Designed miniproteins, single chains, continued (4). Designs and how they scored, part 40

Each design is a single chain, and the fold is of that chain. pLDDT is the mean over its residues in the fold that is shown.

## One batch from the design tools (miniprotein)

Design m13456
Fold by ESMFold2-Fast:
Structure m13456 (fold): chain A 99 residues (1-99)
Amino acid sequence: GKEYIEKAKKALEEGNYVEALKYARQAFDEGDYEGAIEVYEELIKKANDFIKSEAYLLLGRAYLKLGDVEKAIEYFKKAIEVNPSNIDAKRLLEEAEKL
């Protein structure tokens, strides 16, 4: 996770939000949920609504992995609010509300 978070932070500094999202996702896949959360929170502050919606979706997924279902539901709702076409966020919201 750490190597991917360092790459993600560099991509953020360069304004390359697509690469930052990609590296944070790789850190998430390695189990670095807390490191991925830091990058997703920065993307929410700086990126366009499409990337921001994806960052909210991935924040929700990270909080599910950490056992925080209530925060996950909040972030899935935010992903839908900024991009109503985010079908993955709608699906994950429905699944999380059953937990």
Scores: mean pLDDT 85

Design m13457
Fold by ESMFold2-Fast:
Structure m13457 (fold): chain A 71 residues (1-71)
Amino acid sequence: MSKEELIRNAERAIRNGEKVLAESGAVRLAAIHDLEEFIKELEEYLKKEPDEELRKLLGRLKAVLARLKAL
């Protein structure tokens, strides 16, 4: 996956996760799973190709995930 694709996918995942904060439990659980999988993929990518912009997006993804799990 290209850096540009990872940036677009990360920004999309952040927006989707934030939107789902107001949704039902079933939709929230699905969003949690999708976010955990994408965070794992992004962390693996960053081990091979360090990037400051992607690290900032990773931080935002983890923050959204933490908020969803706290509900």
Scores: mean pLDDT 81

Design m13458
Fold by ESMFold2-Fast:
Structure m13458 (fold): chain A 75 residues (1-75)
Amino acid sequence: MEEELLKRIEELAKEVKELSKSKDEEVQKLAMEAGRLLKQAIAALSRGDYETAEKLIEEAEKLIKEAKEKEEKLK
């Protein structure tokens, strides 16, 4: 469980890093917010709070999806 959640965080963090390079301020803001949620998820995992970590990962995933959709519309 913990190893799977950590790997999911690592993959989402890579997407955040790519989106943070966007020239659009809204996309950058969504990427930064997702990054913040992933950091909170890591802190929750360190406390053994897997339920909170999973919820934070899901929220970050939603923000990343929204950022990708906005980035696509700007092209």
Scores: mean pLDDT 82

Design m13459
Fold by ESMFold2-Fast:
Structure m13459 (fold): chain A 68 residues (1-68)
Amino acid sequence: SAEEKFEAGKEAFKKGDYKTAAKYYSEALRLKPGFDAEVYENLAKALEKLGKNGEAKFYYWMAEELKK
């Protein structure tokens, strides 16, 4: 499920595996788009850790739009 992918992403992030975290967060959003602003925020944080600052800014923006 999307929720299982989100949990797997958080565990990967805790271990410092930001590439795997970003993959699981992206899979969660593909399974259930827009289901939680927190998934977009966590994806953005993982992308920042990978040096993908432009992509991270986009996902932070998407998280803020979902909170409106």
Scores: mean pLDDT 83

Design m13460
Fold by ESMFold2-Fast:
Structure m13460 (fold): chain A 60 residues (1-60)
Amino acid sequence: SLEDEVKKLEEEINKLKEEGQKIEDENPDNSEELKKIAKEYEKLLAKYNEKKIELEEQKL
């Protein structure tokens, strides 16, 4: 369901935030890995927003 897809994306985004924070804390000079995390975060956030809009439209 769309609700399950939104929930999965929220979980993936939260995991990515935790991974990014861990990398930043352990090696803040690792800009390449931080850039990869940032790009993946933006991609997941865009997908999450798209699915959330679909879910809200379905409830109208």
Scores: mean pLDDT 78

Design m13461
Fold by ESMFold2-Fast:
Structure m13461 (fold): chain A 85 residues (1-85)
Amino acid sequence: SEQLVAAAKAKGVPVYLVDSPEELEKILKENPDKIFVIDEETLGLFASVIAKNPDKKFVVVDASDPQQVEAALSLPNVIAIAVRR
């Protein structure tokens, strides 16, 4: 989501742009202790990776809700995941 990317950049939270489930899985392996913030509109692309990694911490947000986005991006050790256009 464009809104999630903009909010993350404004807060200095790292943003990873992914174009496939395989690229997301690589990011999860490279960042084992991070909390991954994902926009709910991208769940269809990432659902299988999330299910396959039950030990990973995911926070799914409605990127149109500023309160949800602010709360998630204020957590310690967060990174934002967005789809590369």
Scores: mean pLDDT 83

Design m13462
Fold by ESMFold2-Fast:
Structure m13462 (fold): chain A 104 residues (1-104)
Amino acid sequence: MEEAIKLDREGQKLFYEGKYEEAIELYKKALSLDPNNAYIHNNLGEAYFKLGKYEEAAKHYQKSIDLLGDNASPGTYHNLSMVYKKLGKDELAKEYEQKSKELS
């Protein structure tokens, strides 16, 4: 939706300024308008990852992949792999890193 896209873009500006908590607030507002937007889920995952909130990051990256299916980006798989490595889930990290390389 157009308003969700505007909130996502403002969240991205805050993210690039290092204002991760403020970016998350805007991404959550965007998701309230468009709850199945894979790109907003990916952005929210990245912001949670920057804050060290790895369980939340994994949830949103996984939701982005689930929504995009075969169109999921190799970057999202790589980021999810890094998250699982931070969570000590080494086998899952290897699985998603391999998927990232296959899609690159």
Scores: mean pLDDT 87

Design m13463
Fold by ESMFold2-Fast:
Structure m13463 (fold): chain A 98 residues (1-98)
Amino acid sequence: YLERTLSKLSDLEKMVILAAEASVSPEGQLKLGEYYLSKGNYEMAIKWYKKAIELDPNFADAYANLGIALKKQGKTEEAERYFKKALEIDPNNEKAKA
């Protein structure tokens, strides 16, 4: 089972490394987080949204998407704090209002 897990993970790791190298940008990291969110991998989505915020602390969409991922994990209070932060940066951010 370990061999199958490592084989499966190596393709995902290659994709993640290539995406990170290609896009050393908050936008690219946001898109990678959205990919993991679409797969139901909320933990990986959160990690990549946090990376986007590390590169651009004023990236409203990254805060909004982080809130969405946290809400899907049941962390509603933490999610609301990030939605508030997104709206402080961009009051018209539709994702943070939803």
Scores: mean pLDDT 75

Design m13464
Fold by ESMFold2-Fast:
Structure m13464 (fold): chain A 57 residues (1-57)
Amino acid sequence: MKKKIEELEKEKEKKGDEVARAINAAPTPEERDAIVRKGHEELSKLEAEIEELKKKL
């Protein structure tokens, strides 16, 4: 269980960096908004999975 939590935490960190870079590289406000929305959904899902695993410890 603990190894899985560490893997998800690393994945969340990498995903956050990826989203931040994509936002900075976005040429239009519409594309930036779409990246923010999708990134928030993906990061929230990872955080929920991490919390669920912590509750099972």
Scores: mean pLDDT 80

Design m13465
Fold by ESMFold2-Fast:
Structure m13465 (fold): chain A 62 residues (1-62)
Amino acid sequence: MPQLLDLAATLDPGGTGVVAAAAARAALVALGLSPEQAAQVVGDAPEVPVAELLTRLEALLR
């Protein structure tokens, strides 16, 4: 399951390398994470680097 690559494309389709925290949380919840898990992965910053977000998500899923 290419879930990590699909997440990267979903969170940042334009390849900007940064995603708005609200958009990231919404996308993670839509993908099946709880609001609490999404908040933990994204944190409370207004923007999150995609690489950092994916690293935290990978740690949560493992």
Scores: mean pLDDT 72

Design m13466
Fold by ESMFold2-Fast:
Structure m13466 (fold): chain A 71 residues (1-71)
Amino acid sequence: VTLTSTSVSGKPGEKVTLTGSGFTRKTAVLFNGISARIVDATATKLVVEVPKAAESGQLTVDGQSIPFTVL
């Protein structure tokens, strides 16, 4: 998995889009340690729902971390 997105922002419960390559519906996505629901997945795009308990911090995708900001 390669992650092209460098940062993301969104409200709890909102859908955010990650860009990269090698994504599948089984890709592990964590918002500051909290598992996120994958809504849609293509090889280059991953749409995930921001958990309701999410706080600003790190978004981790298969061990790769980028900053995220809760709006």
Scores: mean pLDDT 77

Design m13467
Fold by ESMFold2-Fast:
Structure m13467 (fold): chain A 92 residues (1-92)
Amino acid sequence: VPLLPAAEAARILSELFKEIQKAAENKDYRTALNLAIAAYIVLSAADLPEEDRQRLLETIQGLIDAIENKDYDKAIELAKEGQRLAEELASR
């Protein structure tokens, strides 16, 4: 059973993606990875439509993979996409 309403989850995810982008821009591996894992935990508790949940899950999994490979350019792009998706959800 989801613990977080969609609007609250969207707001938290938007802020997490902004912080992931900053960490990736600084090549701060540990902070970027920890924030991406936090985003995964928030998403797992979120009450979201299946389509939106799948898109965010793919973005977060891609972010974790990019950070683990130290592909910070890819991590920045995925963090920006995650911000866009979360802000779209928050505006509904």
Scores: mean pLDDT 87

Design m13468
Fold by ESMFold2-Fast:
Formats: sequence, structure tokens, C-alpha cells
Structure m13468 (fold): chain A 77 residues (1-77)
Amino acid sequence: VSQETLDAEVYLALGLIYLSLAKQAYERGDYETAIKDYEKAIELFQKAIEIDPSLQDEANRLIEEAKKFLEEVKKKL
């Protein structure tokens, strides 16, 4: 495993953490925090793809999921 592959996996994992935090914030009615955390998750998934393009399919699925939830949260504001 190269350092670049490890870095991409770290970004993917961190993105999943922010996706989880965003869902938790949404469930609590904290829509501003949910928006920020979904946006961070998307950014982190994009960084993972930039470092390791082999993660493109999985990371893009997660980005699409995050974007759908982000739009739903924005409608609540």
C-alpha cells in the first residue's frame, strides 16, 4: 500500500464520518450544522477521488447521496 493510497482511504473514511455527523445533526433539527457537515463530506470524497481514481465509483455514489440529503436539508431552512 502506497502513502497516496492510504491518504485517499483516510479522506474516504473522514468523509463517511462527516456524512454520519450530518445525518445526526439533521435528525436533531440542526440544519445549519447538517449542511456544513454534508459539504465537508462531499469535499473529502472528491479529494479521495483525486488521490486514487479507483475509488471513483464508490466515492461518487457517496457524493450523490450527500448531495441529495444536502438539498433536502436546504429545503428545511
Scores: mean pLDDT 83

Design m13469
Fold by ESMFold2-Fast:
Structure m13469 (fold): chain A 86 residues (1-86)
Amino acid sequence: SPEREELERFIEQMIKEIEYIKKNYTGKMSDELKQRVLELISQLPPEFEKLKQAVLEALDTEVSDEGAKRIENLLLAALNRYRRLR
């Protein structure tokens, strides 16, 4: 469906943003920010599994606080889009 294709393109774009954050916002995030990101990942539906994996890899590669905040904003956007579609 057009909605499914649009969602797939949206997820692919978000994964590209995560890859950008991994390269450009290297550092060590606070435990508080890491916990917030993990809580948001736990709310992602199965359609976002690829995005979830990209974020988990970013957490493992040591991202700064600024990078973690950018990831949090992307995850909030993904959850907001999901809520509007279903």
Scores: mean pLDDT 83

Design m13470
Fold by ESMFold2-Fast:
Structure m13470 (fold): chain A 54 residues (1-54)
Amino acid sequence: AYTLPDGVTLVSDGPTEVVFEVDRPGESSIILMTEIVPKLRALEEQIGKKVVVR
């Protein structure tokens, strides 16, 4: 179980890669990049797996 930001859903959890989907309709890509992606990069460091965002 991971602590995820609001609107982020776990899609798949592999041995070296974890895939998340961002379900925030109407959110601009700039806000996604500045608010959501940095939190997922921090999670990547914490869990030791590559984090992929769809």
Scores: mean pLDDT 69

Design m13471
Fold by ESMFold2-Fast:
Structure m13471 (fold): chain A 110 residues (1-110)
Amino acid sequence: SKEKKIEEKIREIVTEELEEVIELANKATKKEEELEKLKEEAVKAIMEEIKKKTEEELKKEIEEAKKAIEEAEAALASDPSLPEEERQRMLALMERARRIIERFEEALEE
């Protein structure tokens, strides 16, 4: 089933991204067991929300998210008052968000 393949791909993307976030948080806090439980609960919650959406609704949200990232990147590039360290941090977050969105888009096209 195409729907099952899409769901599996999205679960894989969500799990991998949350794993990386949890690894970074774990390095900072050393609360490994608590963070692992939060990851499992977050994956379940995200997947339940995704299952409620049609493929068309998900594609629309992806396009809206892409536009939001482009607008945010343009705003960051045109704001001379933003400290350079903060600008670099925000740009790195935008790049990561864009990568996640591109992975979701690829999963929906398979």
Scores: mean pLDDT 69

Design m13472
Fold by ESMFold2-Fast:
Structure m13472 (fold): chain A 72 residues (1-72)
Amino acid sequence: AAAEALREAVEAARRLAEAIVAGDWEAAARADEEALRALERAREAGASDEELRAVVAEMERLAREAVEEARR
């Protein structure tokens, strides 16, 4: 249900972060699409605005840290 979809979104965001660090932009694009689809499913399953906001913040943090690491 909603909690499962929220977990899937975070897992996809972790894959996105790994792909960014590896410089695999094709894998990064796929992981980004997976994360967005999981967030959409979470909304449809009744996730609260607070739960969605928390997951989006975690996804943004992971992506920002990955971009910083990739620049080194």
Scores: mean pLDDT 83

Design m13473
Fold by ESMFold2-Fast:
Structure m13473 (fold): chain A 81 residues (1-81)
Amino acid sequence: MVEEAARAAGAAWASGDEQRDKVIELGGPGMKAAVDAARASGEADGYELGRIAMDVTGPEQARKGAEAARALGPSAPPAGF
């Protein structure tokens, strides 16, 4: 579940602000804090973003973020690949 939040956050960074805003909207303020912390750390790996989300927001907020990420759909290659 945290891995799904990490995947969505990573995809959001790759896809630009619109996708990032969707993840934050669905996950709430804790997800925004986790994304901001990950960006500050320089991590681009989706898995590491999930770990940072759990460390920054705690397990409950990370779980909510993972549910929000799951709502965006399963992992898929970006358009154009």
Scores: mean pLDDT 53

Design m13474
Fold by ESMFold2-Fast:
Structure m13474 (fold): chain A 61 residues (1-61)
Amino acid sequence: MKEIATEAALSLGVPKKEIEELEKKAKSPEQFAILLANKAVENGASPHQVGDAITQVRIQR
């Protein structure tokens, strides 16, 4: 799950350094996924692209 969330965020344009900082702040894999989704939107991803990435994370849950 964590690896898939990281790969999805990278595909949406989130820098690796930002992903690492969010990972340190997240208390759970679910919180980490939410933080990554929010960061992807800030970096220019559409809500639809974020929804697809979250679906991929949930498939492995």
Scores: mean pLDDT 71

Design m13475
Fold by ESMFold2-Fast:
Structure m13475 (fold): chain A 60 residues (1-60)
Amino acid sequence: SREELLERLRELILRESELVLKYLLAKLNNEPQEKIEEILKEIERISEEEARLIEELREL
C-alpha cells in the first residue's frame, strides 16, 4: 500500500541521515580510510533503495 511504502521510505531516509552524520564525524576524527569507505558504501546502498521506493510510489 501507499502508506506502507511511505513508512519504509521514512525509515530509509532516517537511516541515511544517521549514516551521513557518521560519515562526517569519521572524517572530522580522521578515522581509517577503510572505515570511511564502508560508511559511504552503506549510504550508496540506502540511496539506491530510496530511489526504487520513490519510483514505486510514483506508479501508484
Scores: mean pLDDT 86

Design m13476
Fold by ESMFold2-Fast:
Formats: C-alpha cells, sequence, structure tokens
Structure m13476 (fold): chain A 77 residues (1-77)
C-alpha cells in the first residue's frame, strides 16, 4: 500500500525540528532540558506518523514547535 505523502512530510519536519533543537542548544539559545523535551516530542511525532496516526503525529509536532518557540522567546527576554 502507498504511504501517504503527509506521513513522509511529517517525518521530515520532525527530523528538521530535532536538528534545529540541537543547533540552538549548542548555540546556547535553549537549555539542554528544553532541547531534550522538544526532541522527545518530535520523536513521538515520527513514531505516530510511521504507525499511520497522522493526527497524533501532527499534534506532537505542533507541541514540539510550540516549546521551541517559547524557549527561543525566553532567550530573547
Amino acid sequence: MATPAAQKRLEELARALITQADILRKAGVISDEEAEEIKRLAKEAIEYARQGDLEKAQEKLEEAMELLTKAVIKSLR
């Protein structure tokens, strides 16, 4: 059966978010704890996408993106 294009895109976005969190952590923009939580949610999004649960995958990806945004805003004071 063909894998939906949406699944592959969600996996791609989640992997990009993991990479971005690591870059921002190394740059001192976000804390180790913030980076770990963002990466955890992004990894959960990948697992849900692989299971075909695109709704949960999107929810986890949105949670990870929100945490990243809040962490960056906090770094700006």
Scores: mean pLDDT 82

Design m13477
Fold by ESMFold2-Fast:
Structure m13477 (fold): chain A 58 residues (1-58)
Amino acid sequence: EVIPQEVLIKVAELVREKGFDGITDEDLERLAKELGVSVETVRRALEIVKRMLDNARA
């Protein structure tokens, strides 16, 4: 269950641009299609990015 680094980077960029509150399911679906991965992979990457940012902020 390895998430590609490219997916993590793209999700982090999206979070930086829109914030967690601004990200919609449509944004996740678009990113998944662009990167050739499943929406599940993108959602999992979002959870990892959230945990990393929460730790950096705390």
Scores: mean pLDDT 78

Design m13478
Fold by ESMFold2-Fast:
Structure m13478 (fold): chain A 65 residues (1-65)
Amino acid sequence: MSEIIELEVEAAVVELAAFLLVEDPEAREKVMKLAEEAIKAAEEGNLEEAKKLIEEAKKLLEEAQ
C-alpha cells in the first residue's frame, strides 16, 4: 500500500509543478496528462507502468521549463 501512495504523491507533485512552472499550455497539458495516467496505473496496481509514466512526466517537465 505504501508504494501505491508514494507513486500517487509523486505524480501529484509533478502535476502541481507543471501547473505552477510550465507557462506553455500545450507542454503543461502533456505533463499533467502523463501524471494523471501514472496515478491511474498506480491505482490499478501497475507499479512499473506508473513509475515509467512518472519518469516520462518528469523528463517532459524538465524540458518544458
Scores: mean pLDDT 80

Design m13479
Fold by ESMFold2-Fast:
Structure m13479 (fold): chain A 63 residues (1-63)
Amino acid sequence: SREFAIRLISKFGELSEEQAEAVVEAAEENPNPTEELAKELGEKLGISPEQALRWILGARALL
């Protein structure tokens, strides 16, 4: 499940495996992802807060 989520987010998000793992980790730790979390993760990964939130929610659906 987790490994599959990382691979899927990496492929569809055009993120590295390390970046996708950070997204999946954030999804696991945060049942109700916030705009604040998305902004922090987006800044860390070099993507927009909207992209970060989308991928966190996508990862949660795969867990």
Scores: mean pLDDT 83

Design m13480
Fold by ESMFold2-Fast:
Structure m13480 (fold): chain A 68 residues (1-68)
Amino acid sequence: LSEEQKEELRKLLKELGLSEEQAEFAIEMVERGYSPDDIITALVTRFDVVLSNEDARRLAEFIEKLLK
């Protein structure tokens, strides 16, 4: 990911209520090529992140766009 793409992803993650630590973890998983489903699962299981269906969908769509 470019530095600009990382910053855009950080802004979205922060908007969705994630901490800086949780956001950086998610960014690292995106850079490693993990799927949106794997990233969301890791956030829920590791950090007890609670996302609405709408927020999870927004995050998944954004990550899919970045990985394409």
Scores: mean pLDDT 82

Design m13481
Fold by ESMFold2-Fast:
Structure m13481 (fold): chain A 56 residues (1-56)
Amino acid sequence: SDEAKALVIKGERADQEGDYKTAADYYEQALALQPDLLARPILEAKLVESREKALK
């Protein structure tokens, strides 16, 4: 959906700005909204990476 895609874009922006917690939250929301998203494996990897980077 367009909403899930918008959440992915927001997550990628947050990740690029070093806001890994916000990035993880957006990726999680996108996957919850559209579990069958074609880019699911990539988003799951980004979610894990963002969560790990948020831990310090």
Scores: mean pLDDT 79

Design m13482
Fold by ESMFold2-Fast:
Structure m13482 (fold): chain A 78 residues (1-78)
Amino acid sequence: MLEEIEKEAEEIEEKLTPEQVEKIEQIVAEMREEAEKRGIRSREAVVELLEEAIDRISFLPELQEVIRKQLELQLEKL
Protein backbone atom coordinates (compact mmCIF):
# COMPACT_ATOMS: atom_id res chain seq x y z
CA MET A 1 0.00 0.00 0.00
CA LEU A 2 2.41 2.73 1.15
CA GLU A 3 5.12 1.38 -1.19
CA GLU A 4 2.86 1.87 -4.22
CA ILE A 5 2.05 5.44 -3.16
CA GLU A 6 5.77 6.16 -2.69
CA LYS A 7 6.58 4.88 -6.19
CA GLU A 8 3.85 7.01 -7.78
CA ALA A 9 4.97 10.03 -5.74
CA GLU A 10 8.56 9.55 -6.99
CA GLU A 11 7.39 9.59 -10.62
CA ILE A 12 5.35 12.74 -9.99
CA GLU A 13 8.29 14.39 -8.17
CA GLU A 14 10.42 14.09 -11.33
CA LYS A 15 7.98 16.46 -13.08
CA LEU A 16 7.67 18.90 -10.15
CA THR A 17 9.63 22.03 -9.28
CA PRO A 18 11.88 22.00 -6.17
CA GLU A 19 9.38 24.26 -4.37
CA GLN A 20 6.52 21.82 -4.98
CA VAL A 21 8.68 18.92 -3.79
CA GLU A 22 9.42 20.77 -0.52
CA LYS A 23 5.70 21.34 0.08
CA ILE A 24 4.97 17.66 -0.53
CA GLU A 25 7.78 16.63 1.85
CA GLN A 26 6.32 18.90 4.56
CA ILE A 27 2.85 17.40 4.09
CA VAL A 28 4.27 13.85 4.17
CA ALA A 29 6.19 14.61 7.38
CA GLU A 30 3.03 15.98 9.03
CA MET A 31 1.06 12.93 7.89
CA ARG A 32 3.68 10.58 9.34
CA GLU A 33 3.48 12.38 12.69
CA GLU A 34 -0.32 12.07 12.67
CA ALA A 35 -0.02 8.37 11.74
CA GLU A 36 2.24 7.76 14.76
CA LYS A 37 -0.09 9.66 17.11
CA ARG A 38 -3.17 7.76 15.88
CA GLY A 39 -1.39 4.41 15.84
CA ILE A 40 -2.39 3.37 12.34
CA ARG A 41 -3.16 -0.35 12.41
CA SER A 42 -6.42 -0.30 10.43
CA ARG A 43 -7.33 0.55 6.85
CA GLU A 44 -10.03 2.91 8.15
CA ALA A 45 -7.35 5.08 9.79
CA VAL A 46 -5.36 5.08 6.52
CA VAL A 47 -8.48 6.22 4.63
CA GLU A 48 -8.97 9.15 7.03
CA LEU A 49 -5.35 10.26 6.60
CA LEU A 50 -5.63 10.06 2.80
CA GLU A 51 -8.73 12.29 2.91
CA GLU A 52 -6.80 14.87 4.97
CA ALA A 53 -3.86 14.65 2.54
CA ILE A 54 -6.17 15.45 -0.39
CA ASP A 55 -7.33 18.63 1.38
CA ARG A 56 -3.74 19.70 2.15
CA ILE A 57 -2.45 19.07 -1.39
CA SER A 58 -5.14 21.12 -3.19
CA PHE A 59 -2.34 23.05 -4.96
CA LEU A 60 -1.57 19.97 -7.14
CA PRO A 61 -4.77 18.62 -8.79
CA GLU A 62 -2.86 15.81 -10.55
CA LEU A 63 -1.51 14.45 -7.27
CA GLN A 64 -4.96 14.84 -5.65
CA GLU A 65 -6.40 12.54 -8.35
CA VAL A 66 -3.69 9.93 -7.69
CA ILE A 67 -4.43 10.02 -3.95
CA ARG A 68 -8.19 9.79 -4.61
CA LYS A 69 -7.68 6.67 -6.75
CA GLN A 70 -5.62 5.12 -3.94
CA LEU A 71 -8.38 6.07 -1.48
CA GLU A 72 -10.99 4.36 -3.66
CA LEU A 73 -8.85 1.20 -3.85
CA GLN A 74 -8.52 1.17 -0.04
CA LEU A 75 -12.28 1.63 0.37
CA GLU A 76 -12.97 -1.32 -1.98
CA LYS A 77 -10.70 -3.54 0.15
CA LEU A 78 -12.49 -2.54 3.36
Scores: mean pLDDT 69

Design m13484
Fold by ESMFold2-Fast:
Structure m13484 (fold): chain A 63 residues (1-63)
Amino acid sequence: MEPLPPEGTFEVDIPDQEAADRLADRIRDPEARERIRRSVGKTLRVDARFDADGYLHVTRLEE
């Protein structure tokens, strides 16, 4: 298996509701998930760490 960074800052574009919903499905935190769903048309900066299950654990979310 390839070593993945334990944490990082990701810049994600959310052009459409479809993209927002797909990204939200990768996040366990319901509050962060809700904010992403409402951020259509925005670019978000997300500080996150990959969980053992392959989900993103969001520690900070900025628009």
Scores: mean pLDDT 69

Design m13485
Fold by ESMFold2-Fast:
Structure m13485 (fold): chain A 68 residues (1-68)
Amino acid sequence: SSGLEALKKGVKKAIEGGTMVVEVEGHGKTTGSGSNPASLTAAALLGIGGEGKKLKVTVGDETYEGIA
């Protein structure tokens, strides 16, 4: 899944001390931080639960796109 690939890249960057923003078409936007694993998990779950919708994952100046 291209969405899973985007989430993996976002999580890797967030663990390096960043903040990950996950946006899913029709489901909104959630922010997770590498310093707060629970928030990072919640943001990733939004992406996984996107039901084939367009997914955008942003960490710092990097953006990864896919389908959930």
Scores: mean pLDDT 78

Design m13486
Fold by ESMFold2-Fast:
Structure m13486 (fold): chain A 83 residues (1-83)
Amino acid sequence: ALDELIAEARRVRETSTDPEVQKAADELIKAAEEFKKNPTPENFRKLMEAGAKLVDTLIKAGRLEEAERVAQAMGDVARELGL
């Protein structure tokens, strides 16, 4: 679940020329790596906030399919943690 979220964020970063989308994807990757290293409630909240920001940014950019994939991957992380 977490590795799938990181993979989707990296795919978005590599395929996007939109600086706001690239920035949001980088923030999500950073938050996910920090959560993987130190799985605290604070780092989980930061991960979910970064993911929500990327989803919002993708929706505003008209990238609805990518937004859906990121949202699904975030949901998978939350479900896997029993949250």
Scores: mean pLDDT 85

Design m13487
Fold by ESMFold2-Fast:
Structure m13487 (fold): chain A 83 residues (1-83)
Amino acid sequence: MLEERIEEVAARGDELLERTRELLPKASPEAQKEVEELIREALRLVKEAGEAYEKGDLEKALELLEKALRLLEEALRLAEKSA
């Protein structure tokens, strides 16, 4: 079910964002900037996914959320490496 998958991906994204925010203060200033840029792009994609969901384009919404999830995974990786 697409709706169930969308909820699953969104929940995973929230977990990654929380973990990244926890590590961000310990990261170098350069890494903080890169991580913040990745988070901003991910949140932009989440907004676009919400718009697609409202229009009934669940496949588009899932695609955008999965892309946002990949950016949040990269953000966490950079924060962990720099902490």
Scores: mean pLDDT 84

Design m13488
Fold by ESMFold2-Fast:
Structure m13488 (fold): chain A 94 residues (1-94)
Amino acid sequence: MLPEVSERARETAERLLEVVLNNGDASPEELAEKMAEVLRESGVTVEDVREYFIALGVELARSYGASEAALEAVRAAAERLLDKVGEVAPELRE
């Protein structure tokens, strides 16, 4: 079940997932910079999208038949990526 967030946070989290999926060969730093730009354009913070973005990634992995261990790995990877966004764009952490 996806968490309840504002419509803007939901749409922004969906755009962040598209960035991740379209840039599979990018480094975590490059992905974080691209994600930071999407957040700036949308006027939302990392914390506004955190729970929904993680849930979207997990649900996508589940739809591909991922194991419980793989779902936990996806969750951890999504959390690390959002933390990296906060490192490259500290103004977006709040």
Scores: mean pLDDT 83

Design m13489
Fold by ESMFold2-Fast:
Structure m13489 (fold): chain A 90 residues (1-90)
Amino acid sequence: MEAELEAAGLLPALEEADRLIEEAAEAFREGRYEEAIRLAEEAIRLLEEIRRRVEAADFADEEAKRALLAQLDAAIESLERLKEEAERKL
């Protein structure tokens, strides 16, 4: 999986997405709801771009590709929920 992510140029983008997810969660926990919304929106945009690139990429392991797509979908759903909860707090 790591070698395939590197070959597709996805590893740095995934690391950036993870960072944004952590920052959004921290902002939400600290009551910085407007910042949490902005960070969540940025993370969602990046994850949607990564998802599109993963779908277009030819993976040698179809199970690994399906698992990654499912993980990306779950991350996007979690961020959408965080955004909605933050918006309700404003």
Scores: mean pLDDT 82

Design m13490
Fold by ESMFold2-Fast:
Structure m13490 (fold): chain A 61 residues (1-61)
Amino acid sequence: SMEETKRVAEKFLEQASKVLSEEDVKKLEELVKKMIEEGKSLREFENAMLREYLRIADRQA
C-alpha cells in the first residue's frame, strides 16, 4: 500500500509541475512526504491532492 501511495503521489507531482513553479512543486513535495510518513490512507491522500490541484488550476483562470 505504501508503494501504491508513492506512485500516486509521483503522478500528482508530475501534473502539478506543469502548472506550478519549481519552488511551489518543492513545497508540495515536502507536504506529500509528510502525509505519507503520517500514514494517511490512500483515499484521504488522493482526495487531498486532487482538491489542492484543482484549487491551483482554478486560480489560473
Scores: mean pLDDT 71

Design m13491
Fold by ESMFold2-Fast:
Structure m13491 (fold): chain A 83 residues (1-83)
Amino acid sequence: MPTTREEITERVKEIIAKVLNLSDSQLPIPLDATFEDLGFNGGLRKKLREALEKEFGVEIPDEELEKIRTVQDAVDYVWSKLF
């Protein structure tokens, strides 16, 4: 289980890379990148939510998912649920 904010950031970025099937040449993922800029459509956003929920043992309601617009927002949300 990630124990620092930095470890959570790394795990979130790994999940994003896996969901989008990104190559090493498309890394690193910036924290201020929007999910729209990264190519997330509605189906991929649902896969991202499920992957984050499974990895961290958290629930992300639809209203909170709509507020998670950037990679930083995802990290902050996960951190707030594990704190």
Scores: mean pLDDT 76

Design m13492
Fold by ESMFold2-Fast:
Structure m13492 (fold): chain A 74 residues (1-74)
Amino acid sequence: AMTPEEFAELQRRANEIKAELEKKTGEKIDVEITQLADGTPLFKVTGGTDEQKSLLLQKLAEAYREIRARAAAR
């Protein structure tokens, strides 16, 4: 499971990716990240284009892998 600090970092990265995609496309997109009881993140993306949603989910998956890799290096 992620620490609260790691989850906060994932949320910050989600907001950065959202802002970048909104700036590039002009379309509004919403992203919501929740944690399951085991700490696994759930990503909910609403609004935007299908391309925006796909790119956002891809970048979020990359961010999550980076956070997990750092945790595993401890």
Scores: mean pLDDT 77

